# Ledger of designs, part 63: designed miniproteins, single chains

Each design is a single chain, and the fold is of that chain. pLDDT is the mean over its residues in the fold that is shown.

## One batch from the design tools (miniprotein)

Design m2182
Fold by ESMFold2-Fast:
Structure m2182 (fold): chain A 90 residues (1-90)
Amino acid sequence: MEKIKEMLKEFAEEAIEAVRTLSPQEAIDRLVEKAQELLTKLDEQFSPEEREKALKAITDFLREAIEAVRTLSPDEAVERLKEILEKYLK
């Protein structure tokens, strides 16, 4: 549980930085790259039972983050990403 929360926090922090510093299209590309990097680490860091939970958390976060970047202004997307992170940390 703790490792999944830490991984999502790192993902959210990088997503927020990408949205603040890059164009929307470049931010989406960066989010996809980071998600792929995190997914490749699942086999090394998690047991088979936790792997499915981590996979779902990462893919659900990525989907919500991409939608925020596509549909909102950069400032609104940053706030949405913070809200998404808080939901996963509860």
Scores: mean pLDDT 80

Design m2183
Fold by ESMFold2-Fast:
Structure m2183 (fold): chain A 102 residues (1-102)
Amino acid sequence: SKLEELRKKFKEIIDKAKEEITANPHISDEVKQRVIDILDEAYKKMEKASFEEFKEIFAETLQRLTEIADSVKDPEEQEALREIIGRFATELVKALEEYEKK
């Protein structure tokens, strides 16, 4: 049940990040699509993942998202992306810590 609760929590974190990206007026449609594609890939991998694979999937996801933020030339778009990615990373870490708590 704890692993199923972790899967549900990660789904909620991904869905929230997708909503924040979609709603943000400073992010271009092209960048929104790139971010959403990465989040959708993470979601798909997560459904079949063991606990150890979760750590790997989200480390890779955060790296790929950070690379997108670093690639954008507009400062407001970059700041918007970094804020959303930072929140996503914080919620991810909290979910993992709660799962490891005994």
Scores: mean pLDDT 84

Design m2184
Fold by ESMFold2-Fast:
Structure m2184 (fold): chain A 89 residues (1-89)
Amino acid sequence: MENAVRVGVEYGRTDASEDDVPDLKKAAVSSAKVGTGPSLLLAAGLIGTLVGLGRYDDAEKVVEEAKKVSSKESAEFVEDALRLARRLD
């Protein structure tokens, strides 16, 4: 998780655009809903990207939506990813 979040935050700071935010949010929620190891790492990186872009409210909305559509374990993973992303930013 830590490497996926770190790469996401860096991408958000340097390469991602604000125009990507709706697609990043949709992909993050969908990946959390799938709930596999690789999909959760993708969700963590996408949350990192939103935080790197300074879109903290959008990242929190992703976590809130993930809690409604994902398993408790997947939702906790994504919530931990947001906490880590904020710390790294």
Scores: mean pLDDT 84

Design m2185
Fold by ESMFold2-Fast:
Structure m2185 (fold): chain A 101 residues (1-101)
Amino acid sequence: MMPPTALYVGEREHDFRTGERERLIVASWDSPEGRERVLEEMIRHVEEAYAAGLDRFEVEGYSAEGELVFRAESSDLEEVKEMIREAMEKGEHVVVRATKS
């Protein structure tokens, strides 16, 4: 059986003293078909984070070995969607952090 394609969504208090919230969206895949599925889900969660008022996004892509292969930051939702696509082309694991600017 192939390793499962996975998407994780979590929310954390970024700073307990200020009450700032962070939403973490993590995707991993083991096939091109898996990548397409988690891309669509990750974009949905990014749109939900933006609607919730988390308008600053950091996108990081990692190799299978855990090396950082992509990093970008934006507050523009359409730019973030393109950054996620590029991170998924370059890496095998993508992390998106959403915070309030």
Scores: mean pLDDT 77

Design m2186
Fold by ESMFold2-Fast:
Structure m2186 (fold): chain A 59 residues (1-59)
Amino acid sequence: GLSEEERELLEREIELSVEAISLAVKIATGDENKEEYEKKLRELHEESERLQRELEELR
């Protein structure tokens, strides 16, 4: 089964994915804060990559 640590990392990854989809929709629909959303998307992508590495280390 999943450890508590693995579960927390997976839940965080899901949260990042939902946030990234929300930001991508705002960018696609021509929201006025496009550059800020694109910057935040890059930051979320970097955090997701870090979480993925931590998950692999726990396996």
Scores: mean pLDDT 79

Design m2187
Fold by ESMFold2-Fast:
Structure m2187 (fold): chain A 62 residues (1-62)
Amino acid sequence: SLEEKVKALEEIKANADKLTPEELQRVADYARELAEQARSMGNEELAKKLQEIADEFRTAAA
């Protein structure tokens, strides 16, 4: 489920300092794709959470 994927992303985010910039960019892109999927399903709250996770990974990659 999308909720299970969010939990997995939050766990990855907790260990973001151990990831390379390339890996951080890949998970940021993945989280963005999940945010778009959540929006298409009408789940705006989940989409916002996933977008925030994506933005955090992009910031860490910079």
Scores: mean pLDDT 83

Design m2188
Fold by ESMFold2-Fast:
Structure m2188 (fold): chain A 63 residues (1-63)
Amino acid sequence: LPEIVTGAKSEEISDELLEKLKEAMGMTDNNLGSAFAGAAIRAIGGDEEAAEAVNKVKKEALE
């Protein structure tokens, strides 16, 4: 979702969280990693839409 990508870019994302997510996903691109990190941070904050996006991406990476 464009909003997730924009949120990840504009929000101060923890480098540790971003790298951890990229490593878990096997992704090295900042674009994909940043979008995922942003969604994960929002999901941790209680955003259900972000949680759905994170689950979708993780499901594809895990399976």
Scores: mean pLDDT 54

Design m2189
Fold by ESMFold2-Fast:
Structure m2189 (fold): chain A 76 residues (1-76)
Amino acid sequence: DKETINAFYKKLYELLKKQTARLLAGEISEEELVEEIRKFIEEVLPTLPEKAQEMIKNNIEKLIETLFEEGKVLAS
């Protein structure tokens, strides 16, 4: 379901935005930001329909890499 996948990415984006603000404020490390994102994905992914899980899993490594690189750029 396209709506379910969009809702997942919206929540992930909101989490990234919140944690990036904390990183820029010096409240958390880059490693802690990545770990929070990983925990969110691990908790939410099993609650989604199997087809949505497969689609997200196929893109998740690239998504995590992109979020990690964006976090580095914003911290600089």
Scores: mean pLDDT 71

Design m2190
Fold by ESMFold2-Fast:
Structure m2190 (fold): chain A 85 residues (1-85)
Amino acid sequence: DEIEKAAELTAEALITLGKATGNPEQEKRAREAAEEARRYLSTIKDPQKARELAAQVLRSAADILKSMGKDELAEELEKKAEEVE
């Protein structure tokens, strides 16, 4: 299911971002945001819109990771954004 794949990728991106902070409180908040995003994306009936939203979140997370000096993780999320489109 295209929508389910988009939801999983979005959740993984948010969790990766949270873990990259090295802060348990930020990691917890990221996991909560990931579950919320996963539920929201699962309600979208248009697979194209779900993929576009997932790609946008992945790219935004990658930009934040770059600002933290986590270039390798950022590149990985950018590649996933291209694959979900």
Scores: mean pLDDT 82

Design m2191
Fold by ESMFold2-Fast:
Structure m2191 (fold): chain A 74 residues (1-74)
Amino acid sequence: LTPEQQAIIDKHLAEFEAWLEAHPDASREEVLALVMRQVKKLVDELDKAGFSQEEIDLAIHEFVRRFRELVAAR
């Protein structure tokens, strides 16, 4: 991943982590809905920034991997 892709991923993960801190009792359904919204925002931002589909796919995989780690830590 490029530093630019990593910065975008970090931003979206920070938003997600902040939401989880604000909603410690969030349901599984609420968490899944937020993840879907964040993935769509991530894809849109990367596409608008001019990244290729291959680069977007790599960024999504990294975002999902780190998201799963954040959820598992709670």
Scores: mean pLDDT 78

Design m2192
Fold by ESMFold2-Fast:
Structure m2192 (fold): chain A 73 residues (1-73)
Amino acid sequence: SAQVEAARQMLARFEEIVRATIARITDPAKRAQLEAILREMRRRAEEAIAAGDVEGLMAILETAAAEMEKILA
């Protein structure tokens, strides 16, 4: 459906931004933490998309962004 396609596109764009950020990190511990957050976020986001849960997807992306911001600070 159009909603699922839009949700997958949103997830893909978020992942691209995060991957670009991780690529600039020289600290291996921070990189590993960011990669772990991205992996867990992707897993939860795929479950939300499969369930048609757009609100859940937004909450997952917002939580991941907040966790990553704390590591980058």
Scores: mean pLDDT 84

Design m2193
Fold by ESMFold2-Fast:
Structure m2193 (fold): chain A 72 residues (1-72)
Amino acid sequence: HMEEEKEKLEFIRKLIRDAILKGLSPQEIADYLLKKLSEKGYTKQEVIDLLKKIMEEHGETPLRKALLKLLE
């Protein structure tokens, strides 16, 4: 479902933004994402796949690349 995927991407982007505003390091952001998304029933692989889609659709940033490596 296209609408569900868009909502998932926006949710992850919001979590990353919230973590940045808290002053978290890339490693702490990765841990924060896994914790928050696991609480919603997401697997680690689903988080990786959604982060890859964010980079494809919204551009690669150094932080997003670092998060991908830390999650893998």
Scores: mean pLDDT 80

Design m2194
Fold by ESMFold2-Fast:
Structure m2194 (fold): chain A 100 residues (1-100)
Amino acid sequence: SADEILEAFIKEVTELVKKTMKEVAEKIEEGDYEGAVEVLEKAREEIRKLSEEVLEKLKDDPEHVAFVETLLKIAEHELRELKEKVKNKSIPKSELERMK
């Protein structure tokens, strides 16, 4: 069903975000801020591909399509904000520990 497809997508994106946050935190703790930015850019591309796949599966369901598009916009905004914090070296140690 469309609900099952959406639930699977949310689970996959959630696990990808968790993995990405952990890798970003590890790179920052190593002093590799450029590597942290690359991890975020790779995650953005993976989220885009997953979104394209789920949107194709849900194309006949406008409400679920709108929901996925909204989630994608939120995810892109949050990843962009995190990328700027990484570039500015402004992430506190307490936030890095929460990302693991």
Scores: mean pLDDT 84

Design m2195
Fold by ESMFold2-Fast:
Structure m2195 (fold): chain A 92 residues (1-92)
Amino acid sequence: SEFEELLARLLERLRRVLRELGLSEEQIEKTLAAVRKALEPGRGNEEVTKKLAELLAELEALEAAGASPMELLEVLDRGLQELGELVKKSLE
């Protein structure tokens, strides 16, 4: 599933950013589990999958340009909020 592949890639990027910012492994795993639970209902929704791919592409471009962990976290936070709103809308 494209959704599963994109979600896994996003969660691994989030893990790396949180680790670089000094979060404990316990806090990282709790955060990743919460994100997975929030986004999983969006599986099979084309707009959610597209937004997930766009967010991942933006993060990859920023990382290639040398963006700091804090800058990557800001983009992740905004993107995850937008994804959560799209998932909620898809359930209506």
Scores: mean pLDDT 87

Design m2196
Fold by ESMFold2-Fast:
Structure m2196 (fold): chain A 68 residues (1-68)
Amino acid sequence: SPLEELREVGEKMLEAIRAGDFEEADRLELEMVGLLVRAPPEDRPALQAVLDRTAAEAHAIIEELRAK
């Protein structure tokens, strides 16, 4: 499902950020946005919620990396 695919891509993006691979993280973020815009209208609110939560987790990881 688009929701499961978005979650998988989001987890890969978070792992790339943890590894300091910001080029791969940027590529995966574009892939996530692409999944959202190509999704049926009925799926978009659920996909947007996953994207927003993934962005919040990315922010938390970046803050932890900066604190080191």
Scores: mean pLDDT 84

Design m2197
Fold by ESMFold2-Fast:
Structure m2197 (fold): chain A 68 residues (1-68)
Amino acid sequence: LEEEAASLKDPVKRVGAMVRAIGYVVEGRLDEAIEILRGLLKAAKEDPEVSDEEIKTVERMLEKVEKL
């Protein structure tokens, strides 16, 4: 079941990092996008309040960018 609190936990930080990574992908700066996604994934895994669904979302984004 989705937790509303998880999606609202510092949305500016979470969404901002993802938007920045997407921006770098569009500009062909894949190394910078990967660095942002790796940092976000590490932080998410170390934070017990982050849901498994959010961790999987970041993992899927990272894998998708790494395939480019």
Scores: mean pLDDT 69

Design m2198
Fold by ESMFold2-Fast:
Structure m2198 (fold): chain A 58 residues (1-58)
Amino acid sequence: MSEEEKAIEAADKGGVLAAIENGEATAESSARYARIVGEKEGVDGEKAAEYARKYTPD
């Protein structure tokens, strides 16, 4: 879905996945960071945060 894909890309582009892989991010921190990146890129920040929470380990 276009909206979800934009949220996913925003979260990934913001380095959320890198932080998770380095073990430096929790679900809460990842969601907050994805929200900020999503808002900067003009996508729904809440959707970006929701995506990050779903795909962040625990």
Scores: mean pLDDT 64

Design m2199
Fold by ESMFold2-Fast:
Structure m2199 (fold): chain A 76 residues (1-76)
Amino acid sequence: MRVTLGIRTGRSISYNEIIKEVVESYGGEVTKPLSGPVFYSVAEAVVPDDVDLDEIVKELEKKLGYEVEILSVEPA
């Protein structure tokens, strides 16, 4: 499935390596690196359909220290 992730950040730094590591650990791939305004950034990834998105979100939040929102989930 294709997933769009929103992250509210209070600082202008990149977390792309952390997001890539987490997504790849679940057998997925980041299709669009985290990008956007300083206070709100968006990333896109493709993950297997059998993956629990809540577990990915929790691991991302733990490693990034910010809240992560699933903005959309699309087939394939």
Scores: mean pLDDT 73

Design m2200
Fold by ESMFold2-Fast:
Structure m2200 (fold): chain A 60 residues (1-60)
Amino acid sequence: GPDAATTRERARAGAATLLAAGMSGAQAANVLLHEAKILEQEGDLEGAAALREEARSVGG
């Protein structure tokens, strides 16, 4: 649905922003995993899952 697509788009935009700021893939992955944990604790399980997938993609 639109919410799932928007959630994935936001995760990708976040990853792209960290990389554009000069972070390595490993550094960006670590930041995204930290953000995913915060979203999970806030009850945003879909947002957390999207960030974990992007962390896996950019971190190796």
Scores: mean pLDDT 81

Design m2201
Fold by ESMFold2-Fast:
Structure m2201 (fold): chain A 70 residues (1-70)
Amino acid sequence: GPPAPPTLEQLTKASEVLADAIRAHPELTDEEIERLKQELLDLGVPEEVADSLIKMGRLGAENGRRRPTL
């Protein structure tokens, strides 16, 4: 069957790791993104979910840093 969705515990740990990384490094370099992805994978989070969480977290941090005025 399709791969099982991540557990609530894995998602909670992933969210904590992501939040801590964004707080420390709101601009998240490519190296830090790769490290975060590896940490999420090590927690058992599927790669697709890890990529989505990182993208959402980065967009949130980037929107907080950049406020485009039009």
Scores: mean pLDDT 69

Design m2202
Fold by ESMFold2-Fast:
Parts: structure tokens; C-alpha cells; sequence
Structure m2202 (fold): chain A 77 residues (1-77)
């Protein structure tokens, strides 16, 4: 359900350090399988906040997987 996907996304966002790209890709896949629009938009926002690469947001919005070597972390100068 979308509620379960949103709960997983919330737990992922509480983790210290870089976001788990494999878990993000699983959430993208599952959200698109059930047409969970709210989850898709939340994933896009999370990637936007944790990446300097605008292409990653586009990948989420197109239902595409992020590169396995992607680094998702909010830069703190």
C-alpha cells in the first residue's frame, strides 16, 4: 500500500549519512507498480534535497532507476 511505502521512505530519511540508493530504487519500482502518485512525488523531493544532480529527479519522475553508484547526501559545508 502507499501508506507502507511512505513509512519506508520516512524511515529511510531518518538514517544518518547517505541514503540507500538500492532502497530508493525499490521504492521507485513499487510506487510505479501501484501508481502511488504521492509516494512518487515524495521520492522526487527527497532525491532533490539529497542530490546536486538534476537528472536524478528526472529519473524518479520517469520511473527509472538511479545509478547504483549514485551518492544521495545533503552537503553540509
Amino acid sequence: SEEELLARLSELSKQPGPLDVEEINELIREAYEINAETTILALAEMVKENSSDPEYVLLVLNGEELPKDAVLVTPEP
Scores: mean pLDDT 79

Design m2203
Fold by ESMFold2-Fast:
Structure m2203 (fold): chain A 79 residues (1-79)
Amino acid sequence: SMEDGIQGTTKDAVDTLRTLRDKGLLSEEEADEYIKQIQDKADKGLQALKNGDYASAMQYFDDVINIRNDAIQKANKRA
C-alpha cells in the first residue's frame, strides 16, 4: 500500500542517514536536520492519505525520497 511505502521508505531513509552520520560522512547536526525534514514530510504524506488526498500524499513521498537523495549526495562528496 502507499501507507506501507511511505512508512518503509521513511524508515530506510532514517536508517541510511544514521549510518552516514556513524561513518562520519554527515555531522550529527546535519543528520538530525535531514531526519527532521524527512519525518515532517512523511507525517504530512500520511495525513494526506487519511484525508483521501492521494496526489498530495505522492508529492510528500517524493519529497522524502528527494531529501534522502540530497543527503546521500552530500555524504558521497565527503567519501
Scores: mean pLDDT 88

Design m2204
Fold by ESMFold2-Fast:
Structure m2204 (fold): chain A 67 residues (1-67)
Amino acid sequence: GLEAAERAKEEMLRRGDDPTGAAIQGVRAAAHAMGAPNTAPYDEVLAKAREAGVPDEWIALAEEGLK
């Protein structure tokens, strides 16, 4: 899952001015890299992002935006 976590980190750093949007995109990218389809429900996306090693702070921001 390192590649997925690295992509999420890069997205967050790139979009520091929009942390919620960056977290949503990073979490989705990490979940996709872990095998989640683009149409996966948000609970599966969050679970896969956690498996990829995405920081809890990013997951919390993305969870609020994906609800």
Scores: mean pLDDT 71

Design m2205
Fold by ESMFold2-Fast:
Structure m2205 (fold): chain A 56 residues (1-56)
Amino acid sequence: RVPRSFVRRALRAGNLSLRDVADAFGISVGAITNGSPRGRVAVEMLARETGLTLPA
C-alpha cells in the first residue's frame, strides 16, 4: 500500500492531479488513493516519471 503523502508528493513533482492519472490509466481516483493493485501500478509509473523513490 502506497502512503497518501507519497501520492501527493509525486503528483506535485509531476505537476499532475489525481484525476489526470486516474483518467490516463482508466481507473477511479479511489483506486489510486486506497492502494488497489491498478492504482499502485499507476503511482509506481508516476514515481518513475518524477524520479521519486517509493517508500519501502
Scores: mean pLDDT 67

Design m2206
Fold by ESMFold2-Fast:
Structure m2206 (fold): chain A 60 residues (1-60)
Amino acid sequence: SKVEEIIENAKKEIEKAKTLDELKQVYDRALQEASKLPLEDRVKFIKEVRKLYNEKVKKL
């Protein structure tokens, strides 16, 4: 599905981020892509990608 593709791409980009600033930019770009999705898919995206973001922040 489109939402799964966006989540997978966000996960790959989050893993590549080396600084908090890079991570924030990746997250913001992913949110922009998710804004094009239906509400249900946006909620799924927010839950999954926010979890990945928070986990990555702890490693930086």
Scores: mean pLDDT 80

Design m2207
Fold by ESMFold2-Fast:
Structure m2207 (fold): chain A 84 residues (1-84)
Amino acid sequence: SDSEKERMIEAVKEAAKKLKPGESLGLTFDFEGHPITFEVSKGDVTTLTVFDEVTGKVEIYYNLDDEKIEEAVEWAFRVVEEAS
């Protein structure tokens, strides 16, 4: 749902905001028994890696911004729906 997407987007934004240079943080969201992991890493650029352990699919977003976070969350929902 849109409210679930908004909560996930907010969680990823907060993770990126809290990280210091050189740090990374993994967030795992459960989509009705289907776990998707979002790893935010703050190096020379901030990156977001989205990993589906069930299908092995992965997407990486460089120079993270709000639009890319939204794209990443939408990608995760599509992957879960496709695997259903």
Scores: mean pLDDT 84

Design m2208
Fold by ESMFold2-Fast:
Structure m2208 (fold): chain A 85 residues (1-85)
Amino acid sequence: SSGEKAAQEMVDLAEELKKQGKSPEEIVGELLRYLTLKMMEGADTDSLKAMNLMVQAGIDSYEQGKSIDEMIEKMREKGEEFVKS
């Protein structure tokens, strides 16, 4: 589904930014930027819902002082929950 593809793209983006040595703050900022660009491009509702839930999980993890790995894991969990509901 489009939501599954969007969820995978968000995880892949976060993993790539981690590989580039980006900080948790920089990763969250880039995820928000990506979501905004997809909204402006007219991405479908399921893709936007999946991405928004995952970005929120990333923000919540960052605010709780979790590691980048824990942040990405929480994002993945939220994406999977949405796709399977």
Scores: mean pLDDT 86

Design m2209
Fold by ESMFold2-Fast:
Structure m2209 (fold): chain A 99 residues (1-99)
Amino acid sequence: NKLVEEIYKFLKGLDKEVKIEDIEEFLEKAKEAGIPEEIVVAALRVFALEYKGPITKEHLEVLLKVLVENKEELKSLKSSDEIGQFVLDKAKPELDKLE
């Protein structure tokens, strides 16, 4: 999957510790939940840029939960930055518990 490879390269370019298999699982689960690919990519990119911690399977599970719970609101947002910031703000309390 070309998208998985591009995301993995982007995250490794940011010196993130991440497994390609965890990215594949995250993207497939988001797709199964009916979340548009552009929303999923926007959320993951902003999370990777703004969140200074590791990107583990548990972090991706928190992001997926936020994406699923806020799916309709996210579809109404007009920019990748707005989508990503919304997801990060909603995910932050649970992400902080993982640290």
Scores: mean pLDDT 81

Design m2210
Fold by ESMFold2-Fast:
Structure m2210 (fold): chain A 120 residues (1-120)
Amino acid sequence: MEEKLKIIEETAKMFATAIKELPNFKALKTEELAKEVAVGMLRIISSVALLSLKDSKNVNKAIKIITDEMIRLILGEISKEEAAERLSKELGISKETAIKVLNGDAKALFEILKKELEKD
């Protein structure tokens, strides 16, 4: 249990870093390159977390949903409002909490993943 809690804490911090660093990645020349880097980071972080937590079905579902909505938002496929509504519905969280997660709030993301781990 403690090892899984540490994995979700680090996963939340890494997701937050990828989201918060997106503006800095734009300095690399193009917005397209910045988006590619952020999406790549989220996919790697998600893959490592899912492999590490493979026996935790509820945490796995939450990580996949959060990763998919963050990637769609970064790629401009959905609005932040639509992404927040989807996260709120799928994870049973408030729209305000969903917006915090999409803005890279590591604490909000950790609390969601911890709640899902407690169901496993």
Scores: mean pLDDT 81

Design m2211
Fold by ESMFold2-Fast:
Structure m2211 (fold): chain A 85 residues (1-85)
Amino acid sequence: SSKEKIKKDFETLIEALKKVHAGEITDDSPLVKEAVKAYLRIIFSAENEEEYLEIRDEFVRALNKPTLDEQIEALKKLEEKVLEK
């Protein structure tokens, strides 16, 4: 289902984020490239421009959180919001 694909994309993003934060992979790694593709699939799943901008802005806020745990929590809240539709 489309919801399962979105869940998988958020899982890919969180896995990449954890590995980058741990210094285990570089920004050029295949997993980071897959995370970028996952991000694009999530934001382009928006039904209209207003939703697209909101999801994009919430991603920026999430990734600017000061700790990895806060970044992951914000991404999981965004996942719930995207899946509610």
Scores: mean pLDDT 85

Design m2212
Fold by ESMFold2-Fast:
Structure m2212 (fold): chain A 61 residues (1-61)
Amino acid sequence: MEEKTITVEAVDRDAGRALEEALAAAREEAKKQGLTIKSVEYEVRAVGDKYRATVTITAVK
């Protein structure tokens, strides 16, 4: 596999906390698979009284 996409979501009452959790989880997943991160895209949106952060990493071996 030359390129892989990893998508992770996190939800928290604080938008920054949700993003931090999603970024940490996505980074750890790439590390577990022995992949090198090439790019990171993220989106944070309000969901009711909370925030959802979606982080998409493009990574290569």
Scores: mean pLDDT 82

Design m2213
Fold by ESMFold2-Fast:
Structure m2213 (fold): chain A 63 residues (1-63)
Amino acid sequence: MEEGKKYEELGRDHLLNGDLESASEYFLKSSEAYREDGTEEGIEKSERLEEISRALRREHELS
């Protein structure tokens, strides 16, 4: 949905600026919005975004 795309775009913007913590948070919010959409595509995208969020959080914690 629109909320999911908005948060995904914000996550990408923060990632491009090197803000891994904020990028992780926005990708997590995007994932939650897509999961709430309830479509098969939304659930698949939600799972991918959760993985990306966890990877970015781990990278930030190791930095």
Scores: mean pLDDT 80

Design m2214
Fold by ESMFold2-Fast:
Structure m2214 (fold): chain A 64 residues (1-64)
Amino acid sequence: SALEEFLEEYKDTLSPEALAALEGLIEAVKAGDEVAVKIGLKELSKILSKETYEKVKKAVEEEL
């Protein structure tokens, strides 16, 4: 999936906090939990650069 490919590509450059938040977002997307997806995206928007965040958001849109 686009999100899992993103995780694999960026796992060595992301902070442990960002990795945990991204893993939680992946689980929320797999579960179809819209509330958890929105929470995960908000948390990542605080941690990630705008450019990296936009890539994650696009990957979420491709999975849903």
Scores: mean pLDDT 80

Design m2215
Fold by ESMFold2-Fast:
Structure m2215 (fold): chain A 78 residues (1-78)
Amino acid sequence: AALVVDLLDAIGAGDLATAKALASKLAAKTSADAALLQKIIDAVVASNNTATIAEIAAKTGVSLATVKSIGAKIMAAA
């Protein structure tokens, strides 16, 4: 939860270095649980949060797949 909030705050502030570091940490946690990732991605898609996912990808320079993983964690934290 806190990691996701910090990531969104860093993106909003334009702090790409912090955003990339946080995104890398979250991506590593997500890849450890592929089954949970699938369920959370479906929840993010259902919430129509695609604009936020695209913005995170553009701001952080991280792959769209990694950003979808981050978006999935956002939904899980809510």
Scores: mean pLDDT 53

Design m2216
Fold by ESMFold2-Fast:
Structure m2216 (fold): chain A 97 residues (1-97)
Amino acid sequence: SDKLIELLEKALEYIKKGDVEKAKELLEEATKLVPSLDESDFPRAIELLTELIHHAPKELLPYIKRLLMELLKQATDPEIISKIIGEILRIIGKELD
């Protein structure tokens, strides 16, 4: 669903503007759309989620992690699976700091 990509792009915009509450709402909506996402769109979703992790305050990291975990359940490509696991581990590292 292109809607998921649009929600992630909007979430990134709100994070850059400092609107954490709106970013959280958009991430929760995007997470619900993961089962409808074509695996061909996973690279773009992962790219956006990687950028979200770099810009997000610590309080949003659990929401980004949840979305990555839902993508992991749907992923079949070993390259994509590896990238998702790497980003989840990066979030866990940041949450422990």
Scores: mean pLDDT 86

Design m2217
Fold by ESMFold2-Fast:
Structure m2217 (fold): chain A 84 residues (1-84)
Amino acid sequence: DEVAALEAQADAVQAQANELGSKIDKEIRRVMAEAVAAHDLATGLAEAKRYQEEVLKPLIDEYNKLVSEAEALRAQAEALRAQQ
């Protein structure tokens, strides 16, 4: 069943996206909490922003790619289901 195979693959890719998304959310929250707790708040916020742009942005880009892949697989499965 090609529909079931595509849905299973979409679920697997979505699970990878969800895991990465959870990691990104936790890391952003941790970095922002550390910035707020810093002795020099302005310096802490600047370092947090730099970390977000240099480290978290590539992870966010990968997350968005995985979400798009899962959506494409689900669209393929839905198109095949419409033919059955």
Scores: mean pLDDT 80

